# Designed miniproteins, single chains, continued (5), part 106

Each design is a single chain, and the fold is of that chain. pLDDT is the mean over its residues in the fold that is shown.

## One batch from the design tools (miniprotein)

Design m19914
Fold by ESMFold2-Fast:
Structure m19914 (fold): chain A 70 residues (1-70)
Amino acid sequence: SASLLEEIRRLAREMREAAARGDLEALRKTAERLVEVAGQISPVVGRVAERETAEFVELAERDGEAAARA
């Protein structure tokens, strides 16, 4: 539904904001919520969201480590 897509867009924005702050705990929690909402649309959308959010979290964690080393 349109309301579920709007919720996903909001959660995606919150994930980007958490990553920008280096708040990995908030990032992981928001990613989990996004996957749950995506799964309510369909199993395919849920699997895509799980893959995309897992990749984003991994990149954000590695980016934070690289910045800490610089």
Scores: mean pLDDT 81

Design m19915
Fold by ESMFold2-Fast:
Structure m19915 (fold): chain A 86 residues (1-86)
Amino acid sequence: MEEEKKKIALEYWNLILELAFAKRDPSEKREEEIKKVEEEIEKLIEELAKKYGVSLEEARRIIEEYAMGMTEELREASLRSEEAYR
């Protein structure tokens, strides 16, 4: 079910971006925001593990694989959009 995989990958990708922004935040809330995002990532991995009956380690690998594939698609789409506006 490819749509579910894309949804999970997109959610994970959004959390990774949120984590990157949190790490760049110079405020005292940076560590609090980082911890919050890391907990959301762990919850997503736990949900996938329960849904597919796999270990947490295997679920993490699956999510990372989907996110990596989605990152390449998003990078390619972004580059082509930039080229189209030139």
Scores: mean pLDDT 70

Design m19916
Fold by ESMFold2-Fast:
Structure m19916 (fold): chain A 74 residues (1-74)
Amino acid sequence: SMLEEAAELLNEGVRAALAGDLERAKELFTKARELAEQAGAVLLAHEADEALRLVENGESSKLRLVTNPESLAA
């Protein structure tokens, strides 16, 4: 589903950011937000925006994997 694809892109972005690949992380978070918006998953889109903000602020260590994407479906 688009919801699961968006959550997986968000998780790949988190892994990329924690590995220090901030440009790839931002690309993945942007794609996750776009898919979340298409799926109507407002909370997941918001989480992707927050992840982008954390990376821009140098707070990548605060990023966490999404383990229950259904909790972010809206």
Scores: mean pLDDT 82

Design m19917
Fold by ESMFold2-Fast:
Structure m19917 (fold): chain A 81 residues (1-81)
Amino acid sequence: MEELIKKAEEYIEKAEEALKAGDYEKAAEYGRLAGYYGLQAVKEADKELLPRAIGLTLRGIGLAFEGALKAGKPELGEMIK
């Protein structure tokens, strides 16, 4: 459980670093991986860790979306119009 949370946090950090560097495709990939590990953590989460696991999943998905949008994927840009 903690290992999955830690992996999600590590990929969130990598996604944020990639966004700062302008590596938007890499940011989208790392955000997606963070969302994946966050979701795996949700499956194992007890009552107290569940909110943290959900938060990491949503943050990972958000970073993946932002990276993909900034990478010039029109499909995602049009979804938010």
Scores: mean pLDDT 77

Design m19918
Fold by ESMFold2-Fast:
Structure m19918 (fold): chain A 99 residues (1-99)
Amino acid sequence: GEEAAERAEEAARRAEELAAAGDAAGAAEAARETAEAAARLAAAGADEEAAERAAEAAARAADAAVAAGEAAGDRAAAIEGGAAGGLGLIAAGVARVGA
């Protein structure tokens, strides 16, 4: 779980950096990667701490991607960022059901 949680945090950090640079499409892609990593952790029965870290990373990445998409007027990127946030919420729910 630890390595996968670190990978999710790294992907979230990339999403935030891309969003800060004005790359809405890149931020949305990184947010999707973060959400997918969180979902894989939850599905694999990762420990609560690793699952929470990945879910928090997914939420941060999704927020950054949505904000960047809105600022750029890139509706597709904003929608993709929002979808990544939804997947992150599902991952958090799965983790709560017993990892």
Scores: mean pLDDT 77

Design m19919
Fold by ESMFold2-Fast:
Structure m19919 (fold): chain A 84 residues (1-84)
Amino acid sequence: MDPETKLNRVLEQTVEMIREAAKEFPEYREKILSEADQQREIHEKEGPKVALETIARLASILYEFGYDEEAQKLMAEAVVIELE
Protein backbone atom coordinates (compact mmCIF):
# COMPACT_ATOMS: atom_id res chain seq x y z
CA MET A 1 0.00 0.00 0.00
CA ASP A 2 1.41 3.40 -0.99
CA PRO A 3 2.09 6.11 1.66
CA GLU A 4 -0.74 8.29 0.28
CA THR A 5 -3.30 5.50 0.86
CA LYS A 6 -1.90 4.83 4.37
CA LEU A 7 -2.10 8.54 5.29
CA ASN A 8 -5.68 8.73 4.02
CA ARG A 9 -6.54 5.75 6.28
CA VAL A 10 -5.03 7.57 9.31
CA LEU A 11 -6.94 10.74 8.32
CA GLU A 12 -10.21 8.73 8.20
CA GLN A 13 -9.46 7.22 11.65
CA THR A 14 -8.76 10.73 12.99
CA VAL A 15 -12.10 12.01 11.60
CA GLU A 16 -13.88 9.03 13.25
CA MET A 17 -12.33 9.98 16.62
CA ILE A 18 -13.45 13.60 16.06
CA ARG A 19 -17.02 12.33 15.59
CA GLU A 20 -16.75 10.37 18.87
CA ALA A 21 -15.53 13.52 20.67
CA ALA A 22 -18.51 15.45 19.22
CA LYS A 23 -20.87 12.75 20.60
CA GLU A 24 -19.23 12.86 24.06
CA PHE A 25 -19.29 16.69 24.19
CA PRO A 26 -22.62 17.63 22.52
CA GLU A 27 -22.39 21.26 23.77
CA TYR A 28 -19.25 21.63 21.59
CA ARG A 29 -20.47 19.45 18.69
CA GLU A 30 -20.99 22.32 16.20
CA LYS A 31 -17.54 23.83 16.99
CA ILE A 32 -15.72 20.45 16.81
CA LEU A 33 -17.35 19.42 13.51
CA SER A 34 -16.93 22.90 11.98
CA GLU A 35 -13.17 22.92 12.75
CA ALA A 36 -12.81 19.36 11.38
CA ASP A 37 -14.76 20.24 8.19
CA GLN A 38 -12.51 23.28 7.62
CA GLN A 39 -9.39 21.07 7.79
CA ARG A 40 -10.96 18.47 5.47
CA GLU A 41 -11.80 21.21 2.92
CA ILE A 42 -8.14 22.35 2.96
CA HIS A 43 -7.01 18.74 2.38
CA GLU A 44 -9.49 18.31 -0.52
CA LYS A 45 -8.22 21.52 -2.20
CA GLU A 46 -4.45 21.01 -1.59
CA GLY A 47 -4.36 17.22 -1.99
CA PRO A 48 -2.23 14.50 -0.33
CA LYS A 49 0.75 16.84 0.28
CA VAL A 50 -1.08 18.37 3.29
CA ALA A 51 -2.40 15.07 4.74
CA LEU A 52 0.09 15.05 7.65
CA GLU A 53 -0.67 18.72 8.47
CA THR A 54 -4.43 17.99 8.33
CA ILE A 55 -4.04 14.98 10.66
CA ALA A 56 -1.95 17.14 13.06
CA ARG A 57 -4.61 19.89 13.14
CA LEU A 58 -7.42 17.38 13.73
CA ALA A 59 -5.33 15.65 16.44
CA SER A 60 -5.00 19.05 18.19
CA ILE A 61 -8.83 19.10 18.49
CA LEU A 62 -8.67 15.64 20.11
CA TYR A 63 -6.05 16.96 22.59
CA GLU A 64 -8.37 19.89 23.49
CA PHE A 65 -11.11 17.40 24.49
CA GLY A 66 -8.93 14.95 26.47
CA TYR A 67 -8.29 12.34 23.75
CA ASP A 68 -4.52 12.65 24.37
CA GLU A 69 -3.63 8.95 23.92
CA GLU A 70 -5.69 8.60 20.73
CA ALA A 71 -4.23 11.82 19.26
CA GLN A 72 -0.66 10.73 20.08
CA LYS A 73 -1.21 7.29 18.50
CA LEU A 74 -2.66 8.77 15.29
CA MET A 75 0.17 11.32 15.00
CA ALA A 76 2.80 8.60 15.56
CA GLU A 77 1.25 6.48 12.77
CA ALA A 78 1.14 9.46 10.38
CA VAL A 79 4.79 10.44 11.05
CA VAL A 80 5.99 6.84 10.49
CA ILE A 81 4.16 6.73 7.12
CA GLU A 82 5.77 10.08 6.06
CA LEU A 83 9.21 8.59 6.84
CA GLU A 84 8.59 5.64 4.46
Scores: mean pLDDT 77

Design m19920
Fold by ESMFold2-Fast:
Structure m19920 (fold): chain A 70 residues (1-70)
Amino acid sequence: SMEEKTAELLKELQKTVLEYLELKDKKESLEKIIKALEEAKAKALELGDKDTAEMLEDGIEIYKKELEEV
């Protein structure tokens, strides 16, 4: 189902984001997190899950603002 595929997408995204948060270079960490969120948003849209895509867009905007401060 869409719900099961979205849940797996979010689990993989969470693991990836946690790995990138451990990077010593904050700029590289934020750039990789933003890219991972953008790729996950594209997959959510492909699955037809607009609510998850909007949630991921909110996350992208937060990390983009943090990147501007580095």
Scores: mean pLDDT 88

Design m19921
Fold by ESMFold2-Fast:
Structure m19921 (fold): chain A 104 residues (1-104)
Amino acid sequence: MPEVEKLIDELVEEVARLREEGAPSSEIMRVIGEGISRLTELLEFTPENLVKRVEILAELLVRLSEVADEETRETLRGLLETLLEGSTIPEVKEIIEKALREIK
């Protein structure tokens, strides 16, 4: 989805800029939260697209972890761990486990 890809790219670039400017982790997390909210508005939730939604969110969190500060990175890792604990679908678990391995 071109709109989803653009939103992810813009969010990652914004977080990278905020980190370069010395923004506090709380401001970076606020921007990430707003971005995730906008992303979920673009993705209609149905049982049939759950796996795809998780793939998109995991990709976003991994990319954000590469540009975020250490405190924000630990928060993003914690979000993925919470999603893994709450998941019962094998395909969803595999996606989250892969993302967790990519976050340092």
Scores: mean pLDDT 81

Design m19922
Fold by ESMFold2-Fast:
Structure m19922 (fold): chain A 67 residues (1-67)
Amino acid sequence: GPLLTLEQAKNAVEALRDLGVISEEQAERAKRLLEETGKETFSPEEVAELLREGGASEAQARAAAGM
């Protein structure tokens, strides 16, 4: 998929929370990890890896990578 900006990656994480795929706590952890990378752009796979680091399951992370 196309590269996401930091704000787009955060919005994608919030969308997954709103769809019930991840919890509010997992979303907040993932957004913090995105900010801590210092990166300006992210692939969907990188967002999925940070979701897993934030405590999301493999299935939850795969849903993010599939977007």
Scores: mean pLDDT 81

Design m19923
Fold by ESMFold2-Fast:
Structure m19923 (fold): chain A 114 residues (1-114)
Amino acid sequence: AAEAAAEAAREGGEEARRAGERGAEEGEGEAAEAARAAAEGAEKGLENAAEAALAREGREGAMAASMMAGAGATAAAMGAAAARALGDERGARGAREAARAAAEGALRAERAAA
C-alpha cells in the first residue's frame, strides 16, 4: 500500500513536470517561466508525497501523501493562472496539464494507500 502510493505520486510528478516543460518550451517570457515553476512545484510536491507515504504506515501515511501531492497540484494551478494572465495560451495549457497530472497523481496515491 505505502509503496504503491509512493509510486503513483512519483509517476504523477514526472507527468506534471513533462507537461509543464512542454508549456515552457512553447510559451514566451514570463508565461514560459510560470509553466516551468508549476512543473517544478508539482514534481517536488509529489516527490514529498512519495516520501511521506513510505515514512508512515497506514492512514497517517496516506493523509500525509495526499497533503503533499495537493501542494504540488496547487503550485501547478498557480503557474497556469499566471501564464493565462500573461496571455500565453501555450504556456497556460502546459501549466494546466501539469496541475491535472499532479491532481491525478494525488488521487492515485490516496487510493493506493487505502
Scores: mean pLDDT 63

Design m19924
Fold by ESMFold2-Fast:
Structure m19924 (fold): chain A 65 residues (1-65)
Amino acid sequence: DEVRRRADELIELARRNVSDPSSRNEVERLAREAIRHADEGDLEGARRSLREASELIEREEERRR
């Protein structure tokens, strides 16, 4: 449930802070991958996908300024 909560947070952050639709879709894809990894018991994979999503949001925020 914590992975799902974090994934939902990242999707919301991308919707608010990332103007590019393709980048928002990539964050959503990574968040969904994190949920799938967690459902499979792969918490390491889940954390990696969440980290990638978070880094993408940070890069897009910096790039858009």
Scores: mean pLDDT 80

Design m19925
Fold by ESMFold2-Fast:
Structure m19925 (fold): chain A 67 residues (1-67)
Amino acid sequence: MEEEARKLAEEAREVGRRAEELGMRSTAEYAFGLAEAALKDPSQLEAVRAALELVRAAVDASERGAA
């Protein structure tokens, strides 16, 4: 559980940093919030994982310049 939470938090922080580089400030803040949620509340892990997938898709789309 702790290892899973840490891995998810690291992934969320990485997505947040990428969002910041793209100027997506609100998306970056949300991603950093997901990292905190993953470490703070074990009941949030499934919700954090689902939310992170959506955030990551948005960041990926912005990097591709397609949308």
Scores: mean pLDDT 79

Design m19926
Fold by ESMFold2-Fast:
Structure m19926 (fold): chain A 77 residues (1-77)
Amino acid sequence: DPFIQQAVLAAQSIIGTLKQYSSQLGEEGQKIIQQLQDAIKQVQAGDTSALPKLVQAINQGVDLLDSKGLPLVDPRA
């Protein structure tokens, strides 16, 4: 499923960005990283019911970065 692959790649990008800013994001960043990792594992194991959780965690990660004025690191750069 191309959509699932794209969502997993986006989630991995968010995890990388959150880890880069871990000292600024603290425990909230760690919680979102954990949620993203758990959702990725479930989706990759074939549990498509975890896809909404993955999308929600991606949005939470983006919102946290935006709330702190931190840019999303583009993994393609």
Scores: mean pLDDT 79

Design m19927
Fold by ESMFold2-Fast:
Structure m19927 (fold): chain A 67 residues (1-67)
Amino acid sequence: SEEDRKILEEAQKEYEELVADGKNPQKLAELRAFFDEIQKEADELIEKGMTPEEILQFIYKKVAEKK
């Protein structure tokens, strides 16, 4: 959980730095699309009856894999 938190914080920081610099709008669009896709998958899991905890774990794994 502590390590998962750090991975998310690093990913968010990278995204924020790219936004601040505005140097790669294509990369920013790809990251936004990635987060949108995770949200869609989470919504589908909720409809399937998955618990919020299981959904959160799934999201963390997806973020870690995207590196």
Scores: mean pLDDT 69

Design m19928
Fold by ESMFold2-Fast:
Structure m19928 (fold): chain A 81 residues (1-81)
Amino acid sequence: KEADKQIAIKLIEEAIKAIEEGDLQGAANLLEGAIEAAERALGKDHPAVKLLRKALEAVKEGNAEEAIKLAREALELLKKE
């Protein structure tokens, strides 16, 4: 659904900002919400959802650089849909 896609986009953008500000816990919570919204919009096997799950893993591992990269890739895919 378009509404779920827009929610996912907003949450990813907020998560990237949280990572850039050093709030990894806030970023993890936002990415979990983004994954749920993206799954409702596109299905759990969509490449954007897989990238978001990898971004969440990177956040949990403390790898901010990789998390931002993966989150931006997911955001680009969602915006193309």
Scores: mean pLDDT 86

Design m19929
Fold by ESMFold2-Fast:
Structure m19929 (fold): chain A 65 residues (1-65)
Amino acid sequence: MEIEELRKKAEELEKLAEQYFEAGRVSAAAGDQETANRYFELGQKYKKEATELKEKARKLEEEAE
């Protein structure tokens, strides 16, 4: 149950990161480099958090074998 919740939360964070990357690309295309950079940093933050949650879920599965 907890492992499934970690994976689901990681998936949600990956989707959130992708949305921020998309917003960053749109802002960059509009010439708003400051806003673009901010969105890209948020996207990277959420992508890192998602990766850490996936790694935690993986380790819990390996320990449960």
Scores: mean pLDDT 82

Design m19930
Fold by ESMFold2-Fast:
Structure m19930 (fold): chain A 76 residues (1-76)
Amino acid sequence: DLLKEILEKLEKKIKEAEELLKEKKYEEALKLAEEALKEIKELEDLKLIPPELLPKFEKLKKKLEEIKKKAEEGLK
């Protein structure tokens, strides 16, 4: 299942970005979060996300947006 593999990759990127934030590597965390958010947006724009997976993608999107915000705050 391609979408399941994409979800697993996104979850790994989220964990990686969270570790980068913990290490105060804000630029790297920001880049990772932006790349992952772009991937989700591309799937949304192509309407490839089935309704049953929308809640999972929305949860990941919220986590990535939080990471992005924290990384941006760390760069100030």
Scores: mean pLDDT 83

Design m19931
Fold by ESMFold2-Fast:
Formats: sequence, structure tokens, C-alpha cells
Structure m19931 (fold): chain A 95 residues (1-95)
Amino acid sequence: NPEEQERKRQIEIGKLLRVELLYKQTTAVLDAELREGRDTELVRLAREKGREEAILTAISKALGLSRSTIREYLEKLKDEEVRKEIEEYEKKLLK
């Protein structure tokens, strides 16, 4: 069923985009807070578990997804074909 396959792909692209957005946003927040010398939960997690683990933990809590699932999505986002598909989808959404 082409319509069902398209719908499932749209849902997956939406999940990938949400993870990418939150990763970029959380990274920017953590880097700003570290520079400002703030003592936030995110900064404490970064000091305890490392920067990447703190970011993944924050996204996991925000989305209700496991850290392993978020890592899988971030690995998919590194694929050049996946990146092209996301860019094409974003262009369609903005038109």
C-alpha cells in the first residue's frame, strides 16, 4: 500500500527531525550554561556522565524514548541519503 508506506515514512522523518532539533537545542543550551558557569541539572549531568550522555538523557526525558533509540536516530541522521531525504521533505512541508 503506497499511501500507508508514505505515511509511515512521514512519521519516521518527523521523529528524526524532532530528535535533530532537540539535539541542536540541548547542545546550544548546555554549551551556553557551561560558558556562563551555571549549576543546572543539565550541567550537573554533563559533569557526572559527560556532555553527550547529558544531552541524550535530556532528550530521552523530553521525548519519552530510550537513550539507545535516540542514538539510533542520531546515527540515521549521519547517513547522507537520510539527510537528502529529510531536506527534500522539509522543502515539501514549506511549500
Scores: mean pLDDT 81

Design m19932
Fold by ESMFold2-Fast:
Structure m19932 (fold): chain A 95 residues (1-95)
Amino acid sequence: SPLELLERALELLEEARRAIEAKDYERARALLAELQGVAAELGAVAPPELHPLVAEAQLLLGEAEAALEAKDYERARELLERARRLVEEMREKLL
C-alpha cells in the first residue's frame, strides 16, 4: 500500500541519517539505494495527486547520492531532510 511504503521510507530516511552521523557512508549509500527502490514502487502505486511529490523525492534522492559520492555529507543530510518532509507531506495527503 502507498501508506506502508511511506512509513518504510521514513524508517529508511532515519537509518540513513544515523549512518551519516556515524560516518558509515557505505551503509548510507546502501540505505539510499533501498530508498530509491521504495520511491520507484511509490511512483507505480501512488494516486495521481502524489506523482509530483514522488518525482521531487526521486530527484532529491539522486542528488543525495551524488553528494555522498562527492563526500559532501552536509548537503547529503540537507537533501535527505528535504526528502523526509516530502514523505511526511505525502503521508498527510493519504490520511
Scores: mean pLDDT 89

Design m19933
Fold by ESMFold2-Fast:
Structure m19933 (fold): chain A 80 residues (1-80)
Amino acid sequence: SELEEIIAKMSPRLKPKAEGALQIMEFAEKEKNKKHIDSYEVGAQVMFREAMRLAETPEEKELLEKMKKLIQERIEKTLS
């Protein structure tokens, strides 16, 4: 998948935060109570904020922003 390809391109320093955001997205997609999905979206945003603080190059920041957009789009589709 495109998300897995993006994570594969990340430095080892960023991968744990990126994988954490992906896992939160997967939990959101399996959530039966849609009232709780907003908490997963916030959790993913926190992971990306921390990863952005660790990013050292413009290329790392671009990968994180692209991944953030894709994860947010998938969580939002679950709410629809």
Scores: mean pLDDT 78

Design m19934
Fold by ESMFold2-Fast:
Structure m19934 (fold): chain A 89 residues (1-89)
Amino acid sequence: SAFEQAGDLRGLAEALLAQGEAAFAAGDYEKALEYYRRAGELALEVGDYALVSRVEARLEEMYRATGDRRFLEESIELAVRVLEQVVLG
């Protein structure tokens, strides 16, 4: 069912977030960004906005650590997409 599929996708998003956190801790920012992007996309698909906020926080942490504006821009993009789905859609 769609509910069972949403549960599986949420689990995958949480696993990807954890993999991103591990990559970030290892200093592999490119791999961390890839995992965080995938986690955010799946979290948005299932409407888990709490999980999206966790992904945003990790991207903001990478921005603070690196000064690389790409990570800030990715966090802002997720926040905008949440607003479009919840407030404007």
Scores: mean pLDDT 87

Design m19935
Fold by ESMFold2-Fast:
Structure m19935 (fold): chain A 100 residues (1-100)
Amino acid sequence: SLEETIKQAELSVKQLVEILKELGEDDLAEEIEKVAKEIIDSGDKEKIAKLNIGAGSLATLAEISLYLSNKYGSAEEKEEIKSLIIGQAKKLLEELKKLK
């Protein structure tokens, strides 16, 4: 249903935003949240599903990558993983801007 699709997208966006804020990327997190809200407010189920896949996939991979790098990685590897996550979030934002 549309309501279920919206709920999943909101949860995925919230998870990604929380990760980005923990990484000190408040402005990027706020811009993603703003664009995501515009997509959700459109009521377009297909666009909202794409938002859910994009945000949810990145949030899941970021959480796993940060966990593993914190447990096994060097200080340099931790910074590389952080930079990679931020870079992917910026790419996601540009794709989401094209979607709205």
Scores: mean pLDDT 90

Design m19936
Fold by ESMFold2-Fast:
Structure m19936 (fold): chain A 61 residues (1-61)
Amino acid sequence: TMKDALKKGGFEASKTAMDGGSPEESAKKGEEAFKKASGKDADVEVTPLPSGAHVKIKPKK
């Protein structure tokens, strides 16, 4: 489902950022996880925070 795809994309992006990945690497991991789960492309933006990461996912139409 779309909800599961968003959850998987957000989780992978956040985990990569928390493990010391760059914002670009974290976004790419989130995009790959979202596409694998949903079959659709998305734009993922990752902003690092002291307590984690802010992940914004915009599915492509």
Scores: mean pLDDT 77

Design m19937
Fold by ESMFold2-Fast:
Structure m19937 (fold): chain A 65 residues (1-65)
Amino acid sequence: AAGAGAAAAMGARAAGDEEAARYGLESMQKNDPALAAEAARRGALAGGGDEEVAERSQRAKFEGA
């Protein structure tokens, strides 16, 4: 579930819908920030992203949110 949510959020961002991507990840982060960060990483990889995309999404969640 966590990975699927992050994958959907990353897909929305890739399509140019950054707001939808942000809302998806924020709802997960509100419940569990660590899970949200890992979900963002796994979702990016599962959605066809590489290590760079996975690290970028994970760091965005850890930086201060």
Scores: mean pLDDT 56

Design m19938
Fold by ESMFold2-Fast:
Structure m19938 (fold): chain A 56 residues (1-56)
Amino acid sequence: SALEEELERAEREGARAVALGDRAAAQKHMLRSAEYAERLGDLEGARRSREGAAAL
């Protein structure tokens, strides 16, 4: 689905930003991942993404 594709894209962009040391971009994409995961019903995935963003 389009929502699953957006989640995968946000996860890839978040991981890339972390690898590059771009904390602001990583936070942005992790929070976006959390929103998509939540909309897909993956509450644990959403929580982990928000925690990851907060830990940066």
Scores: mean pLDDT 87

Design m19939
Fold by ESMFold2-Fast:
Structure m19939 (fold): chain A 53 residues (1-53)
Amino acid sequence: SVRLELLVLVHKIVLGSEEYLAERVPDNEEVKAAAEETAKIVKELEAQLQKAK
């Protein structure tokens, strides 16, 4: 569905930003954890999108 496609896109953009920050501040565990959680959400949304198609 279009809604799921948009959610995947938005979360991928957020993930890219979080990964960029994690590289710039490698000793900041909070940023690293946030990137890992966002990656997990992207994976789940992509799985839902594939089931919906």
Scores: mean pLDDT 80

Design m19940
Fold by ESMFold2-Fast:
Structure m19940 (fold): chain A 109 residues (1-109)
Amino acid sequence: MKAVVSANLVITLADGADARRAAELAEEAIRRTAEEEGVEAKIQTRVDEARGVVSVAVTFTAESVEKGRETALRAARAALEALREAGIEVESARLTLVAEGEAPVVTEF
C-alpha cells in the first residue's frame, strides 16, 4: 500500500510581485519534481493578490512516508528556485507536512 503525505507551501511575496505568475511557476515546479521522483501529486493553488500570498496544497501518494516527505521538501525548494530564477522576490516561505498518524512538521525558508 502507498503512503499519503499532505504538504502546504505558503509563500509570502515581496510588495509588487506578480502573485499569479508566482503561483503558476510554483505549481509547475512542484508537478515536475513529483514526476521526476515517480510520486503522484494532486495540487491545489490559492492566490491572495492583496496580501501577496500564494498557498499551494499538495497531496503526495508515494511508496513510503519518507519518500513522500523527501519529495515534498524537494518540490518546495524547486518552487522557490523557480521563483528566484524568474526574478520574483520571496519574503518568506513555510512548508507544513502532515503524514497519517504523525504530528505536523513545519519547515521555514
Scores: mean pLDDT 86

Design m19941
Fold by ESMFold2-Fast:
Structure m19941 (fold): chain A 62 residues (1-62)
Amino acid sequence: MELDIARGMGLMAISVAKIASSRHPLSPEQLEEIKRLEEEIRRARTPEEMIRKAMELLKALN
C-alpha cells in the first residue's frame, strides 16, 4: 500500500516537472529543487508525507 502510493506520488512529481519544463523554461535552481523533492517523495515512508511533499513540489513550481 505505501509502496504503491509512493510510486504514484513519484510519477505525479515527474509529470508535474515535465509539464512545467515543457510549458516554459525553469531556472536551474527550480529544476534542482524539483529533483530533490521528487527523490524525497520517492523515499517517504508514509502516504501522508508523500502527499505533503508532492504539494510542496507543486508550490515550488508556483
Scores: mean pLDDT 67

Design m19942
Fold by ESMFold2-Fast:
Structure m19942 (fold): chain A 67 residues (1-67)
Amino acid sequence: MAEEERKKLIQEIADTLIEVGDKIEELFNALKNGDFEKAKQILKEMNPDASDEEIEKELKRLKEIFS
């Protein structure tokens, strides 16, 4: 009952956290290496509901931080 549902939820959360963590690491490495095309792609994958304009703004902000 509640325990089997809790196990499924924990697995889904763990999988999501691992995926998000991997994407954050890839984003950080792309920014460090000056691979802004890859960084933009990762940001878009992490934020599928965001517009291209929002992704561009976030990318500009991150470029400034890593400069």
Scores: mean pLDDT 74

Design m19943
Fold by ESMFold2-Fast:
Structure m19943 (fold): chain A 69 residues (1-69)
Amino acid sequence: MKEEAEKLIKETVELLTKYKEELSDEVREEISRLLREGGEYLKEGNYEEAKKKAEEALELAKKAVEEAK
């Protein structure tokens, strides 16, 4: 579970880095907030919630990238 959450966070960060100029500041801020919440859950050992937050961040990033095209 921990590895899954970390992988989702990494994928989301990679998308944010690759599409930095295509994404709005507002969308990037919202994704960053979800990643921050996921990181806090990872630090607490709550891997289920960390994974859920990371999944939300990744889905939002993917949707934003598609909408920016």
Scores: mean pLDDT 81

Design m19944
Fold by ESMFold2-Fast:
Structure m19944 (fold): chain A 65 residues (1-65)
Amino acid sequence: KKKEAEEYFLKGVEAFHNRDYESAIEYLKKALELDPEFERARAALEGLEYILAGDYEKAHSIEMP
């Protein structure tokens, strides 16, 4: 189970290097699903969510009340 979590973590890192942030997030979530205590996967997921939040802020700044 933990070994499979590490496998998903590595796939997430590979997706990140390919700039596939969506795939990277999915793989990291799978790793955490298999091992909720996987600190490295959690940190990586947090980092990616901040990167995506940056893109969201750009899109959101176009929409004004």
Scores: mean pLDDT 70

Design m19945
Fold by ESMFold2-Fast:
Structure m19945 (fold): chain A 60 residues (1-60)
Amino acid sequence: EKKKKEYEEVLEEFKKAVEEYVEKRIDERIETKGLPREELEKEVKEIIKLTEKEIEELFK
């Protein structure tokens, strides 16, 4: 039961870190390349999906 609470806390921290990382990368690409938001959003969704899978594998 303690591991379940730790798992949830770790997930929340990782989600925050991923969101911050993702936002920074979006800002960098918008400023440097001027790419349309559509393409950036697709990349962001893929990164989030990959990160979620890795987290799930760690806590299986």
Scores: mean pLDDT 67

Design m19946
Fold by ESMFold2-Fast:
Structure m19946 (fold): chain A 70 residues (1-70)
Amino acid sequence: HHHMEEMKKIADDFLKTSNIDKEKVDEAVKAGIDYSIAVEGLLRGMTVEELIKLYEMIKNPEKADEELKK
């Protein structure tokens, strides 16, 4: 919807201004993470690996227990 288009434009401008690498955003999105979540996570200092792990845990709560035991 309209709000999502504005958020993406703001995110793109912020990435260019804040020197955040679009390559890292693309890696997270390729792993199935939503664009807005990928951008927000990277802005907060999360790594792509952390974002992927968090998303997998949210998508499969039962698998989260197995990952925590590793």
Scores: mean pLDDT 66

Design m19947
Fold by ESMFold2-Fast:
Structure m19947 (fold): chain A 59 residues (1-59)
Amino acid sequence: NAEAGALLLEGIRLAKEGKFEEAQRLFTRAVILDPEQALAAAELLNKGDFEGAEEVAKK
């Protein structure tokens, strides 16, 4: 889902900048639109794989 992917990419960017509250709001919206894509990105973020999470968000 392109909309969920865009929200995930912005959320990842905000998380890298330490803006966790803003990132969490975007991730919550992404989960509503595409829970499978959002979960896959979250698992990569938990491993510290920001590049992998961004690749998932682009699909």
Scores: mean pLDDT 80

Design m19948
Fold by ESMFold2-Fast:
Structure m19948 (fold): chain A 74 residues (1-74)
Amino acid sequence: LSRTERRVLLALLSSKEPLSASQLAERLGLSQSTVSKALNNLEKKGLVKKTKKGRTTLYEADLEAIKALSEKLS
């Protein structure tokens, strides 16, 4: 994972509720564009789940996928 992808993933893991790209950008001091690129890469790797809530897209960490990836790397 890139540094930005790791920061985004850790922020999602630390949150008890799903977060939007805007909320992550605000928490991490990054642009929404930077966060959205990191989220897209994490989604392609299966590490985050994406849910559409009206006009807003929310993201959360996929704990089972993260565990499976960690087991493959260990």
Scores: mean pLDDT 79

Design m19949
Fold by ESMFold2-Fast:
Structure m19949 (fold): chain A 57 residues (1-57)
Amino acid sequence: MSAEEALARAAEAAAAAGGETRVRGLLDPEHGVKFVVTTRDLATGETTVREFYTDKP
């Protein structure tokens, strides 16, 4: 899996959230790239965190 694919999944998750969403990209030397998507629902105040990694070679 490519870093671009992982970023695309993170972007899709952010776009679908409908609430306050933050995306952070981190360069991990063992996993290539890690993307952290944090979504907060403004109506309920609940926070969801999702992480995406590039595949290990």
Scores: mean pLDDT 67

Design m19950
Fold by ESMFold2-Fast:
Structure m19950 (fold): chain A 81 residues (1-81)
Amino acid sequence: MEKIKEGERLAEEGGRLDNEGDRLFEEKRYEEAAEKYREAARKYEEAARLYDEAGDVLSATAAAIAAVGSEENARLAEKKA
């Protein structure tokens, strides 16, 4: 149960960082956007690991997909920089 709550906290943090990355991307601050997207991906990866360890396969899968999305956004931002 503790691991699920920590996973939720990390996933929420990842979402906030993803939103910050989106804002920076819209402002054409592509290098900073890439950094925020990478940080979001790390948080989602940690969340996925914790959910998996807790046996919450659906939440783990969702967090893992979010991490991949954030990594791709980071790569796109780097290409624009």
Scores: mean pLDDT 88

